# Designed miniproteins, single chains: the designs that were tried, part 92

Each design is a single chain, and the fold is of that chain. pLDDT is the mean over its residues in the fold that is shown.

## One batch from the design tools (miniprotein)

Design m3392
Fold by ESMFold2-Fast:
Structure m3392 (fold): chain A 58 residues (1-58)
Amino acid sequence: MREEIEKLLEEISRRTGLPLEDLRASAESVIERVGEEEGLRFLRHLAEVSHQPPSPLD
């Protein structure tokens, strides 16, 4: 699970430009609050949406 989360966070960070450390901390906080499976599902959704943006950066 950690490996999949790390990979998703790296993809989101790369695509959005947000710091990986910040995303990781936020993701872990969410997972601890709502549960690992729920949190992982949410992160996966974000990664998929980020991978297919309607418009690239400029």
Scores: mean pLDDT 70

Design m3393
Fold by ESMFold2-Fast:
Structure m3393 (fold): chain A 64 residues (1-64)
Amino acid sequence: SPRDELRRRIAAEYDRLLAELEAGKISVEEAVARLRALAATIDDPELRAAVDHVARALESRAAA
């Protein structure tokens, strides 16, 4: 389904961001910004909210 394809795309982008964070190639701030930008392209409100929630959780974890 289109929603399953969107989930797969979101998962791929998230895995890429995590790999770049683990490698020290990007900052947490940059990763959060990219996740928020990704969320803004998502027409599905539930999936958009899920991505925004992950971005906020990542930002909060880094601030601790």
Scores: mean pLDDT 81

Design m3394
Fold by ESMFold2-Fast:
Structure m3394 (fold): chain A 84 residues (1-84)
Amino acid sequence: SMRVREEMDAGVKILDASVRAVLDGLTSHIDSIRPSIEALERAGLLPEAARLLQEAVDRARAGASPEEIAEEARERAERLLREA
């Protein structure tokens, strides 16, 4: 609709192309660790899942790749699940 288009145009003016690219990159990094987060949540390790997500966000902001973050998250989640 016309209203939705006007709201989208306003949103584009607030977030430039560089900011949008950074947000898209962060989403990709978060999606890479989703299986590890879900495994911890299913085991009732909610504080550990929250910490793992925070570490992944911090690593992504520091320039780590989704592949590196996913592998680190998987290894840590496997250890936490084994010790639970």
Scores: mean pLDDT 69

Design m3395
Fold by ESMFold2-Fast:
Structure m3395 (fold): chain A 55 residues (1-55)
Amino acid sequence: MKEEIEKQLEEATRNAEFGKRSVNKVISDEQVAQQAIDALDAMLARRKKALAERA
């Protein structure tokens, strides 16, 4: 009885978490890729400016 209740509760919790994780993973991958591109562009621009100012 206790094992059956815990098993069903754990399965329901896992299904809810799986749904959220699946959606977040797709969105996160796209966001991370975009943020990485933006960060690299910002770093390159900042480094280029520093080199030009130092030269």
Scores: mean pLDDT 67

Design m3396
Fold by ESMFold2-Fast:
Structure m3396 (fold): chain A 64 residues (1-64)
Amino acid sequence: MKKKHEELGKKHYKEGLKHVADGDLEGASKHFEEAAKHYEKSGDTEKAERLRKLSKDLADEAKG
């Protein structure tokens, strides 16, 4: 159960990085938020908090 959420978190994190590389900060923000939810469910609350902060910062930047 925890391992599945960790792998899903990694998958969404990698997808978020691709969106950052493409300049899609809104898409990146959504993927980092999904990654954070999965890391939280895996018990990695510190990583989840960092990714939620990153998601918010990218969403704010995308809005100007």
Scores: mean pLDDT 82

Design m3397
Fold by ESMFold2-Fast:
Structure m3397 (fold): chain A 59 residues (1-59)
Amino acid sequence: GAEARALAERAVEAALAGDAETAQRLGTMAVILAEQEGDSALAAEIARRVREAFERAGL
């Protein structure tokens, strides 16, 4: 829920700042938390948002 979304937002910010390592780490943690809560739709949405942030940043 809220923790997974907060980590996802931080992952997107890190990706847009060019910090691929932090973005990947936080994004992975966010997806794992969403999956542990049984929210596969949120996990997929987080993965999509982080990937789009990487694409936007040219990473």
Scores: mean pLDDT 84

Design m3398
Fold by ESMFold2-Fast:
Structure m3398 (fold): chain A 65 residues (1-65)
Amino acid sequence: MVTKLAAAAILAIGLQVEGYASKVEVSGNKITVTMKDRSEEAKKKAKELEEQMKELGIELEVKEE
């Protein structure tokens, strides 16, 4: 009932709420996350998000400021 895209968007917004990302954009079936934190923890969170997005079948682009 929850769409895969909605679940993916919630996960990406979680990174923004935690302060790792400055921006989350949704365009069709693609989510773009702009990371403002360059720490090893932020990089691990981005990798975890990428793996979760692959399981959901959602296209993810991770950008750095």
Scores: mean pLDDT 78

Design m3399
Fold by ESMFold2-Fast:
Structure m3399 (fold): chain A 59 residues (1-59)
Amino acid sequence: SIEEIEEQIRQVVEETEKKMAELKARGASDEELQKVLEESQKKIEELVKKLEELKKEEA
């Protein structure tokens, strides 16, 4: 459902924020930070596309 996908997006954002904070605390490189952000963005984009497709297919 739409609500389930929205919840998954929120979880990805929260997990990313926590991971970024941990990496920064241990002095991680910009490359490591960028990889985490890129993975998170890709996951969010896939979920957003699913959300849009559900709205179109079920309409």
Scores: mean pLDDT 80

Design m3400
Fold by ESMFold2-Fast:
Structure m3400 (fold): chain A 100 residues (1-100)
Amino acid sequence: SEALEYFFEGAAYELAGATYESIDPSDAEKAAKYYEQAGKYYEKAAELSTDPKLKAEALENAAIAYEKAAEAYEKAGDKEKAAELKKKAEELRKEAEKIK
């Protein structure tokens, strides 16, 4: 499943973001970019999924990844990008609830 491939790529980018937070806490922007990529891959997984359960889970994971990216962007000093991603995460959580 192409949707599952994007879902697992999202998980890999999320792990990379968490790893960079641990290894180099001073490079919050790098961690933020990995979390943002995770969110994009999870969104693509949701878009391609015909399974409502996988679609809802991918949307929830995208929201979580964007929330982590927003927190990392705040630490990096990019408050505008952080606010944008927080809003996107809220919208994705609402879409996930409509599918459940």
Scores: mean pLDDT 88

Design m3401
Fold by ESMFold2-Fast:
Structure m3401 (fold): chain A 74 residues (1-74)
Amino acid sequence: MSKEEEAERFTKEAQEALSNGDYERAIELARKALELDPNNAKAWAVLAMAYRHLGREDEAEALAQKALDIVAQQ
């Protein structure tokens, strides 16, 4: 499996954790995806949503902007 394929797998797991309300697990999985593919906009978006749910608004805003910047470049 390529690094991009592994990153997508971790991103899907992070999205599932986010949907289940497991915000800390979503953060861990999204970070693993970003270690493999730092240009994975979905993983940045999952981090932003998880941080927002944890009440960390400033961090969530920065992470959401990073996801948007990556999408705009592609």
Scores: mean pLDDT 84

Design m3402
Fold by ESMFold2-Fast:
Structure m3402 (fold): chain A 55 residues (1-55)
Amino acid sequence: SEKQKLILRAIALKLRAIGLEFEASQSSGEEKEKLLAEAKRLYEEADKLFEEADK
């Protein structure tokens, strides 16, 4: 179903964001900032997909 697809995509994005946060913890400077910014973007996208799935 479309709802299940949205949930699966949201979970995948959150897992990817966690991975980027882990990489950021091993990085410094500009690279760390870039990884954290990308992780934040993925979390925000995942939250929107969860919101859509609740409709």
Scores: mean pLDDT 87

Design m3403
Fold by ESMFold2-Fast:
Structure m3403 (fold): chain A 74 residues (1-74)
Amino acid sequence: SRAEELVAQIPEEKLEELARFAEEELRRALERLDELPEELREPLRELAERLEAARSPREKLVLALEFIERGVAA
């Protein structure tokens, strides 16, 4: 996927920092869930669950970028 190609270009040293940023942004989005369109609420909850289950920073970033890509394509 495009997300996998983009994440492959990120140095390992930055993967943990970027994954942490993605988790923080998702946390902020979940705090304002009632302000978001209803069609985004369930996908964001699913993303949060998948990020918690993810074992590596790279996997977390791929999930976050794939979510953004899907949202732009829709």
Scores: mean pLDDT 76

Design m3404
Fold by ESMFold2-Fast:
Structure m3404 (fold): chain A 69 residues (1-69)
Amino acid sequence: MEKVLEELKKESEELERELVRRYLAGEISPEQATAEFRRRMRELVEEKGREAGLSKEEQEELLKKILSE
């Protein structure tokens, strides 16, 4: 659990940096950046959670923790 959360936080930071860069370049709106971030994080949580043997319910809880911070 803790190692999966740590990896997801690193992925989250990289994704945030990429979306901020695209926003500053005029390629994406703040609304689009927020939607893309949430979509990508859901996909990453599902992928990493499946690899770690987490249930769908545990994956949803993990996603809520990441999106709450």
Scores: mean pLDDT 78

Design m3406
Fold by ESMFold2-Fast:
Structure m3406 (fold): chain A 80 residues (1-80)
Amino acid sequence: SAEEEFERQIAGIAGAVAQQLTYLKAQGIKEATITITLPDGNVITITIKDGKIVKVEVKGSYSEEQKERIEERLKEVAAA
């Protein structure tokens, strides 16, 4: 289903973000912007300041509910 495909896509995005956050922490990088451009043209921008995620933006054709789901999942990854 479309919901199952969306959840699989979110899981992949979350994994990629977790890997990048681990790298930034290991390098002592305190300020960064992670931009993920998806094959469907949607863009996720994560802003890191003082070693913490301060903003998650989702731009494109996703519904507000889908955007909230992505933001929630990425904040959970950052908290782990």
Scores: mean pLDDT 79

Design m3407
Fold by ESMFold2-Fast:
Structure m3407 (fold): chain A 71 residues (1-71)
Amino acid sequence: SVLDKLREELEKVIEEAFKKNMSFDELAYEIARVLDELIEKYNLTDEERSEAVRIAGELLQEAIERLKKKK
């Protein structure tokens, strides 16, 4: 589905952020920026947009936990 593709693209952003040793704030900013780009690119409906925001929030929380362990 379109939402599965969106999740995969956001996961790629997170992996690239880890490779670049980004801060929490930089990662959060990049996820928000890419999320907006993907919403427009895939022409998401209001319902799909709400679900995309939820997916981005879940991935950001997982990434924050992963960054804490990298200390």
Scores: mean pLDDT 81

Design m3408
Fold by ESMFold2-Fast:
Structure m3408 (fold): chain A 79 residues (1-79)
Amino acid sequence: MREELVERAEERALALALKFAPVADEVVAKLAALTPASEAEARALALLAEAVRAAAEGNLEEARRLAREAAEVAVDAYL
């Protein structure tokens, strides 16, 4: 189901954002250097980068919101 896939993707995206928060500038730069395979992938990567920044700033609510948006874009692009 879409909601289950989005929830799992959100949890993974948020976990990655929290894990990489201490090195946010490095991770954001690396994500920006990736060549996206699609417009949806580009959007999902941009949202993930913003989630990492929000987590680094201690804004956990914003990090979660951005992780959810990234998850929705990624899942919707899959099918």
Scores: mean pLDDT 80

Design m3409
Fold by ESMFold2-Fast:
Structure m3409 (fold): chain A 67 residues (1-67)
Amino acid sequence: TKKQLEEEAKRYLVKAYNALQNGDYQTAIKYATKAEELGRQAGNEGLVKVAQQVKDQAQQNIQKKQS
């Protein structure tokens, strides 16, 4: 159900945040992408936006390392 999708999305967000805090930006993007997909399936725009913010933060940190 939608609630199960939201709970699963939140679990992936926790994993994404942990990866982000540890500097594992590629893993953070992977987990945040899964959370975004599940959030969209649940119709929860708030979860989608939070997942996108995590992806953006990880991507910015990758770009800074390349410079």
Scores: mean pLDDT 84

Design m3410
Fold by ESMFold2-Fast:
Parts: sequence; C-alpha cells; structure tokens
Structure m3410 (fold): chain A 55 residues (1-55)
Amino acid sequence: GAAAGAAAGRAAALAALAEGKSPEDAFMQYTQAGLAVGGGAAGARAGAEVAKSAS
C-alpha cells in the first residue's frame, strides 16, 4: 500500500544520501520509487537494491 511505498521511497532516499548523493538526487530517488510503488512491493525492492549497492 501507500504506507509501504512511502517507507521504501524514504529508505531509497536515505541510502542515496548515505552514498554521498545530493539531496536533489535523493529526492528524485524518493519520487521515482514512490511512483513505481503505486502498488507497494516494487518500491520495497527498489529501496532494498539501493541500500545493497550502498553497503
């Protein structure tokens, strides 16, 4: 749902910031993940993949 999508998008944005990307890039990641997550699960995957690439 929307809450899971928002959480996944936020995780992706935080991971991007942790990588040293700009706040603008983090915002774009959040927006794209949130839109892709119009269903929830896809954004969780996207957020997890960004976190994996950052760690």
Scores: mean pLDDT 67

Design m3411
Fold by ESMFold2-Fast:
Structure m3411 (fold): chain A 119 residues (1-119)
Amino acid sequence: SLKEEAEERKKKAEEELKKDPNSAKAWYDLGRAYYALGDYEKAVEYFEKAIELNPNNAAAWYNLGKAYYKLGDYEKAKEYFEKAVKLLPSSRDAWKNLAKVYEKLGDYDKAKYYNFIAS
């Protein structure tokens, strides 16, 4: 199940962090596991640790934006999705989620434009 996959990812990330507490990848994987388990506050904490160690990980910025979106903080979600698309302009999912955030904020013109970029 998705929950079993998330729990396994969590265990693997925790084991990696015991070996290397400065592994940006392990903090990122831990954030993904907590996001999948619905613990968005812990997902934010662990993604922030991942970007502190590796600020060029576009996927970590993208998933941080997704976690803030789930928490209803659309302004922070916008900021972090904008960072993700600047680092990796080829990320269609990041552009789509940026459009979705602008729609939530009532900026339909920007939402339409970013959906066009995502296509």
Scores: mean pLDDT 91

Design m3412
Fold by ESMFold2-Fast:
Structure m3412 (fold): chain A 109 residues (1-109)
Amino acid sequence: MKREEARKLLVEKLGISEETADALIDAAQRVKAGEPGAHSELVRAVRKAVADILGAEIKETTDADGLKTYTFTGVSTEEADKAMTLVGRVAAAIVNDDLEALKKAIDEF
């Protein structure tokens, strides 16, 4: 699929910002290219997209052992988990260059 097509679907159908859509597409393309650390960037981009969709803020907490945990404010864990799963499918469709899978994942919202 073309970047412009994916970006338009993300912005118009999911309601995320152009900046968030571009970050998600860039991270997915880097995963497709096999770049080191790209999966961590993709997970971060997915979390940001979920926050935009839900109108929530991402809270980062660090425990005594340095382990970081991320939560969404103002939404239930169930809503956050569902949105994370669906945006994860959107990201996977972009990695696989699969426009039909992208449309299907968006339609599940």
Scores: mean pLDDT 79

Design m3413
Fold by ESMFold2-Fast:
Structure m3413 (fold): chain A 53 residues (1-53)
Amino acid sequence: DFVLSPETLDAAQAARDAAADPEAARAAVRAVLTAAGVPEELREPLADGLTRP
């Protein structure tokens, strides 16, 4: 399994929490994961997981 660094996880959670709606949250988290170099195939599943209630 791929494990996110603590810094990337914190940044993704901050982006999620700052977003106005769930769609914006998912997009913001994907942008953080992309900037952190997370493989493309893992970005959508991780963004979905991180934005679930």
Scores: mean pLDDT 76

Design m3414
Fold by ESMFold2-Fast:
Structure m3414 (fold): chain A 76 residues (1-76)
Amino acid sequence: SMMERIKEALMEAGASEEDARAAAEAVKKAIEELPREEVEKWLAEQEEAAKAEKDEKLREAGLRILEAARELLEER
């Protein structure tokens, strides 16, 4: 599932399984409950932040989370 992809990317970035699961659940809830325009704006801002990240591992994790979040937004 997309939530599992978000959780795995966060764990690769150094989050604990509990924190990664909570964060993935929060992202899913935000994508499902917030207005689409607000989610799209937030995702665009996060993509720019991820691209500016100097740590390659954190940058890759951020981009993978964004891909999964976009797929969740398209499926709602």
Scores: mean pLDDT 78

Design m3415
Fold by ESMFold2-Fast:
Structure m3415 (fold): chain A 68 residues (1-68)
Amino acid sequence: MKKESLINIAEAILEYGDKIVESPVLLEKLKEVLRSLGVPEEVIEKVIEAIKEKNYEKAAELLLEWAK
């Protein structure tokens, strides 16, 4: 269940990354969702940083690596 949710989030980051990076509301909602799934704050910070750098592939990989 949690792994499937993280895969869906990773896919959303890859598809909608440019929309997410431009929206403070979507960035905050992404942080809240990741925290609710038990993702550590260190990993959340790295994912958000990768999104801000427009490196959506790296952000997705970071989430999927933690989900393993």
Scores: mean pLDDT 82

Design m3416
Fold by ESMFold2-Fast:
Structure m3416 (fold): chain A 55 residues (1-55)
Amino acid sequence: MFSVDQIVAFILQEARKHNLSEEEALAAARTLAETLGLSPEETQRVLDRLREGLA
């Protein structure tokens, strides 16, 4: 099972590699978290950590 930290690291790497916008990176992270069965609370943690990493 993927942790919040693993999902954040993966999406940050993909965003940097493919020059994704913040909106695209957040959308990808939300879809991945929901697909992996994360709780709403864990999904929100992923999105918050991504906003910090993209700023």
Scores: mean pLDDT 80

Design m3417
Fold by ESMFold2-Fast:
Structure m3417 (fold): chain A 74 residues (1-74)
Amino acid sequence: SSAEERLERFRKEVEEKWKELMEKDPENGGELALEWAGERAAKLLASVPEEERREMGRGLLELLKELEERREKE
């Protein structure tokens, strides 16, 4: 539940950041958004209790892979 809520919030933050950075710099925006998302994901993972880290880490990795695939296509 709380992990799902945090992952949903992270996804929304990343989508908003992607739009912002792509508008400012269409050439580099995707790479910059990925870098930002990676840093944000690391901070999120560090902030959760040990028993939640495995589930949170899997969700974050999945979202980051989706972003990386988007960058490769755009």
Scores: mean pLDDT 80

Design m3418
Fold by ESMFold2-Fast:
Structure m3418 (fold): chain A 97 residues (1-97)
Amino acid sequence: SEIDELKERLEKVLEEAERALKEGNVEEALRKLEEALDLLDKLKELGADPKVIKEYAERIRELALELLKLAGDDKEVLLRAIGLILRAIGLIIDSEL
């Protein structure tokens, strides 16, 4: 199913984001977390289980918080990381309604 294919892609992208964070590659981690949220938005649009959306959004939020710690004084990275956190929180809240 398209949902199963997107879940597989999302898992891979999240693994790539975690690797980038461990390597201190802030720019790559940022790109991968943005890609993960776009995939999660597609999963929601296709009617994936709200519990699944919530679980992935919580994982993305945690990774974006780790990215925020690594951003230092880079205002562009800080703003983008905050944007990712807010998008993830929105998906978590929406999944509970």
Scores: mean pLDDT 88

Design m3419
Fold by ESMFold2-Fast:
Structure m3419 (fold): chain A 55 residues (1-55)
Amino acid sequence: REETLDLIGVILAQELGVSREEARAAAEEAARELGPNATLEEIFAAARRKLREKK
């Protein structure tokens, strides 16, 4: 799962122009909120939404 969160972080950092640390932190937070049964797509969408809402 950590490798999955790293991948999401890289993609979101490139897409939104944020740091990889910020993107990964958002992905980790989304994963914790959604729980262990959340899919990669659900975690990605939630993390992306969190980063966009802070703008």
Scores: mean pLDDT 76

Design m3420
Fold by ESMFold2-Fast:
Structure m3420 (fold): chain A 64 residues (1-64)
Amino acid sequence: SDEEIKELLERMYRFVAPHLSPDAQQQLEEKRKEILSKIKDLSEEEAIDLFSKAVEEIVGQQAA
């Protein structure tokens, strides 16, 4: 389960990263690391929701 969540977040990051500035990529990677550090306390759905929210916030700021 934890390994599957890690792989899913890696895939999501790879999909989004090319559309982000280097600074935004770093911010998203830090957020991903934060989520992974809490993975024992999170369900797969919770981890995906947290990452998706972070992506939306970062992309939204870049698109403004």
Scores: mean pLDDT 78

Design m3421
Fold by ESMFold2-Fast:
Structure m3421 (fold): chain A 65 residues (1-65)
Amino acid sequence: DLAAEAVRLGEEAVRLAEEGRVEEAQKLATKSVALAGRSGDEAALARAIELAKRVGEISRQVAGD
């Protein structure tokens, strides 16, 4: 199921970002949103976008901005 896989990838991306692995996290966040969009599941897309925002916020914090 693309929707379930998208959310799983988004959650993994947040974990990687928290570990400071921001490049890998951003790649997974991008895949998560793309899969969620292809799934047609609005709830999964909203969740993937939220997780991608968390990855971005953590990445900015790591950069010291």
Scores: mean pLDDT 82

Design m3422
Fold by ESMFold2-Fast:
Structure m3422 (fold): chain A 118 residues (1-118)
Amino acid sequence: SDLEEALKLIEEKIEELTKKLLEGDYSMISLLRLLDILKDILEEAIKEKLSKEEIADRLERIAENLLENPEEDAQRIALGLLILAKLLREGVSISEAIEKTVYLMENHSLEELKKILE
């Protein structure tokens, strides 16, 4: 299923980024934290049979709470969750939306991510 494929992609990326973190590379810590949050949401989505709209609603609520924290990591996580929610609402598959969000977070600054949502 799309959810099971998405969960596998998240788990593989968490393993990759955790290895980099252990080697002293902290550059993607906000992405790693986002993927941990997303893994929990997708595991719940499988268990509760959540729709894409319900998943997007949960992503947006978590992002809203994170935006109250002015720390850059919290802001980056929030923007990544909002980008993912937007892609899901536009009808992109969960796995493709995750791949696009990962790419954007790896290759874009906080200010560039803000512009993507404008």
Scores: mean pLDDT 88

Design m3423
Fold by ESMFold2-Fast:
Structure m3423 (fold): chain A 91 residues (1-91)
Amino acid sequence: MRGRQLVALARKYFQQGNYDAALRALDEAIAVGSAADQRAAGGELVKLMFAAPQYKKQAFENLGKIKGSENVSYTVGQIIRAIGDEIDKQL
């Protein structure tokens, strides 16, 4: 499945420090992937936001492209948890 392959490719780019390529692969996974692939991409976008803050705005915009009420709720939950964890870490 193309979306799943794009999420896997994004994880490889992320591990290599190629955050721009990872972000592009995740954007494509959201555009063409299943609901499950879009949720997986959302989780990877949250990780990218904290690993590469310079991409935070673009990653957040890509999260907003995830469709479906369940996917949106999942994505918002992931963002809230990640932000909370980062705030606690900095306090």
Scores: mean pLDDT 70

Design m3424
Fold by ESMFold2-Fast:
Structure m3424 (fold): chain A 79 residues (1-79)
Amino acid sequence: MAEELRRRAVEHARRAAEAARAGDLEAALEHARLADETFEELRRLAEAGEVSEEELREALAELEAIMREARAAFEAALA
C-alpha cells in the first residue's frame, strides 16, 4: 500500500501545480495540503517498518520536484 500512498501524494502535488498555473490559489493550497497529509501517512508507515527509509526518501524527492514546479508557478503569478 505504500506505493498507492506515494501515487496519491504525487497526484495531489500535480493537481496543486496545475491549479497554481491556472491561478486557482484555493485549489493549489488544498491539493498541497492533501499531498502533505498523504506524505505524513507514508512517513508513519516508514516509522512502523512497512516502508524503507530509501523508499520514503525517493517519494520525498519526487514530491519536492513537483512542489518546486508549483512554487515556481505560484511565484510567477505573484511576480
Scores: mean pLDDT 78

Design m3425
Fold by ESMFold2-Fast:
Structure m3425 (fold): chain A 95 residues (1-95)
Amino acid sequence: AALEAAYELGYRAGRELARMVAAGVAEEELQARGAALAAEVAALTRTDEERLAFYEGLAEGILEERGASEEERERLRREIEEARRELAALRAAAA
């Protein structure tokens, strides 16, 4: 539930930010939205996995709104999966 909530927040935010950029929204407004989003992420996420789920959602939302190729989306999925494996390995080493 927490991972799904983090991903969903990221996905919605990514699509919103991509639309704002495409619409030519002022840099100050983009920065304000980014700051508000950072506060929401800090309030919602407690673990590295939850933060990673948020960033996965964010990137996927941006790519989807921009009409990115399936190749770009697949590359992102591979990079996120590798980051998850590295995080799991670090935890195993710390145990």
Scores: mean pLDDT 79

Design m3426
Fold by ESMFold2-Fast:
Structure m3426 (fold): chain A 60 residues (1-60)
Amino acid sequence: ATKIANALEAVRVNGRDDETIERAAKVFGVDLDELRRALELYEKNPDKSLQEIAEEVKKR
């Protein structure tokens, strides 16, 4: 969960372009599809913490 939260923070700070998303996923060692799903969840739930979004993405 922590790795996805860190990748989300990197995208939030540096921008939501494809290159930034791919770089964040690679740097933090998270799956690109999981990171994209986490970004979608964060956009739908802006009141949730990045950690809560990361935990939600890890649920089956």
Scores: mean pLDDT 77

Design m3427
Fold by ESMFold2-Fast:
Structure m3427 (fold): chain A 58 residues (1-58)
Amino acid sequence: DAYKLIAEYFKKAAENEEKAAQRLLDKGPENLPASQQAIDDAKRFKELAKKYEEKYKA
């Protein structure tokens, strides 16, 4: 199931972006815009993961 592998990939990508966002915040408030971008990217990856989870159920 290629869709299952794609969903797992996006789940890992989302987790990595969330970790990157936290590291940016730990460096200081001047990094807030970059941290917010990483959070937005993580949210997008989570939505893609859900979409592909639905596809391999079909």
Scores: mean pLDDT 83

Design m3428
Fold by ESMFold2-Fast:
Formats: structure tokens, C-alpha cells, sequence
Structure m3428 (fold): chain A 82 residues (1-82)
């Protein structure tokens, strides 16, 4: 099935570290910069996706994991706070 991780609220450097870790696990990562840094990751197993999401949350970011369009993990921060 399609496993997708979405991450926001990290610095560019932290986002790039998460993206690199996801790619080392065999996934594909895309980092976008605008008013906020966003990371989208695909190609991981559910367990690997949850591990990456938990790491992003520990860094102060917001993360979600979906499998076939169903959210299995979500931690939302208020993007107005650090």
C-alpha cells in the first residue's frame, strides 16, 4: 500500500536530516521551502514511517503518517509557536 509521511515545523537543516535518513531506509523524500519548510516521504514501510514521524515530533515538528489515504499517526503543533 501507499505509505506517506508529511512533516512541517522543522528548520531546513533538521528537515534535510530527516529526508536523508528516510532515503537511507530506502524511501524517497521531497523537501520544499516557502514560508514554512515541508518534508514529504514515500516508499517506507509503516514501521519505518512511524519511526521517522516520531523523530520529527521529538525535534519539535508536526508529523502525520497515512497508509492508503488513512491517517494512522498524527501529531499537530500550532505553526504560530516555535
Amino acid sequence: GSVIVGITGLSKEEAEEIAKKAEELGGKAYVTEGSKTQVVISGLSEEQALEIAEEAVKKGGSASVSVNGKTIFESEGDDSIA
Scores: mean pLDDT 78

Design m3429
Fold by ESMFold2-Fast:
Structure m3429 (fold): chain A 61 residues (1-61)
Amino acid sequence: SLAERLAEVLLRRGLADPANVEALRRHLETHGSEESILTVARIAAHAHGEDGEALVAEILA
């Protein structure tokens, strides 16, 4: 799922705490949309000074 892919990318890039990522993944799996998941990716990237569109491309790969 996109939520699982988001969690993998966030963990690999060190953009979130592992405990918080699991809670976020579970929430998005049940309540998220593709748009909301990709929005979270862009926000996380921006907060850490990374390219949001590059992160989105990695999640969708």
Scores: mean pLDDT 81

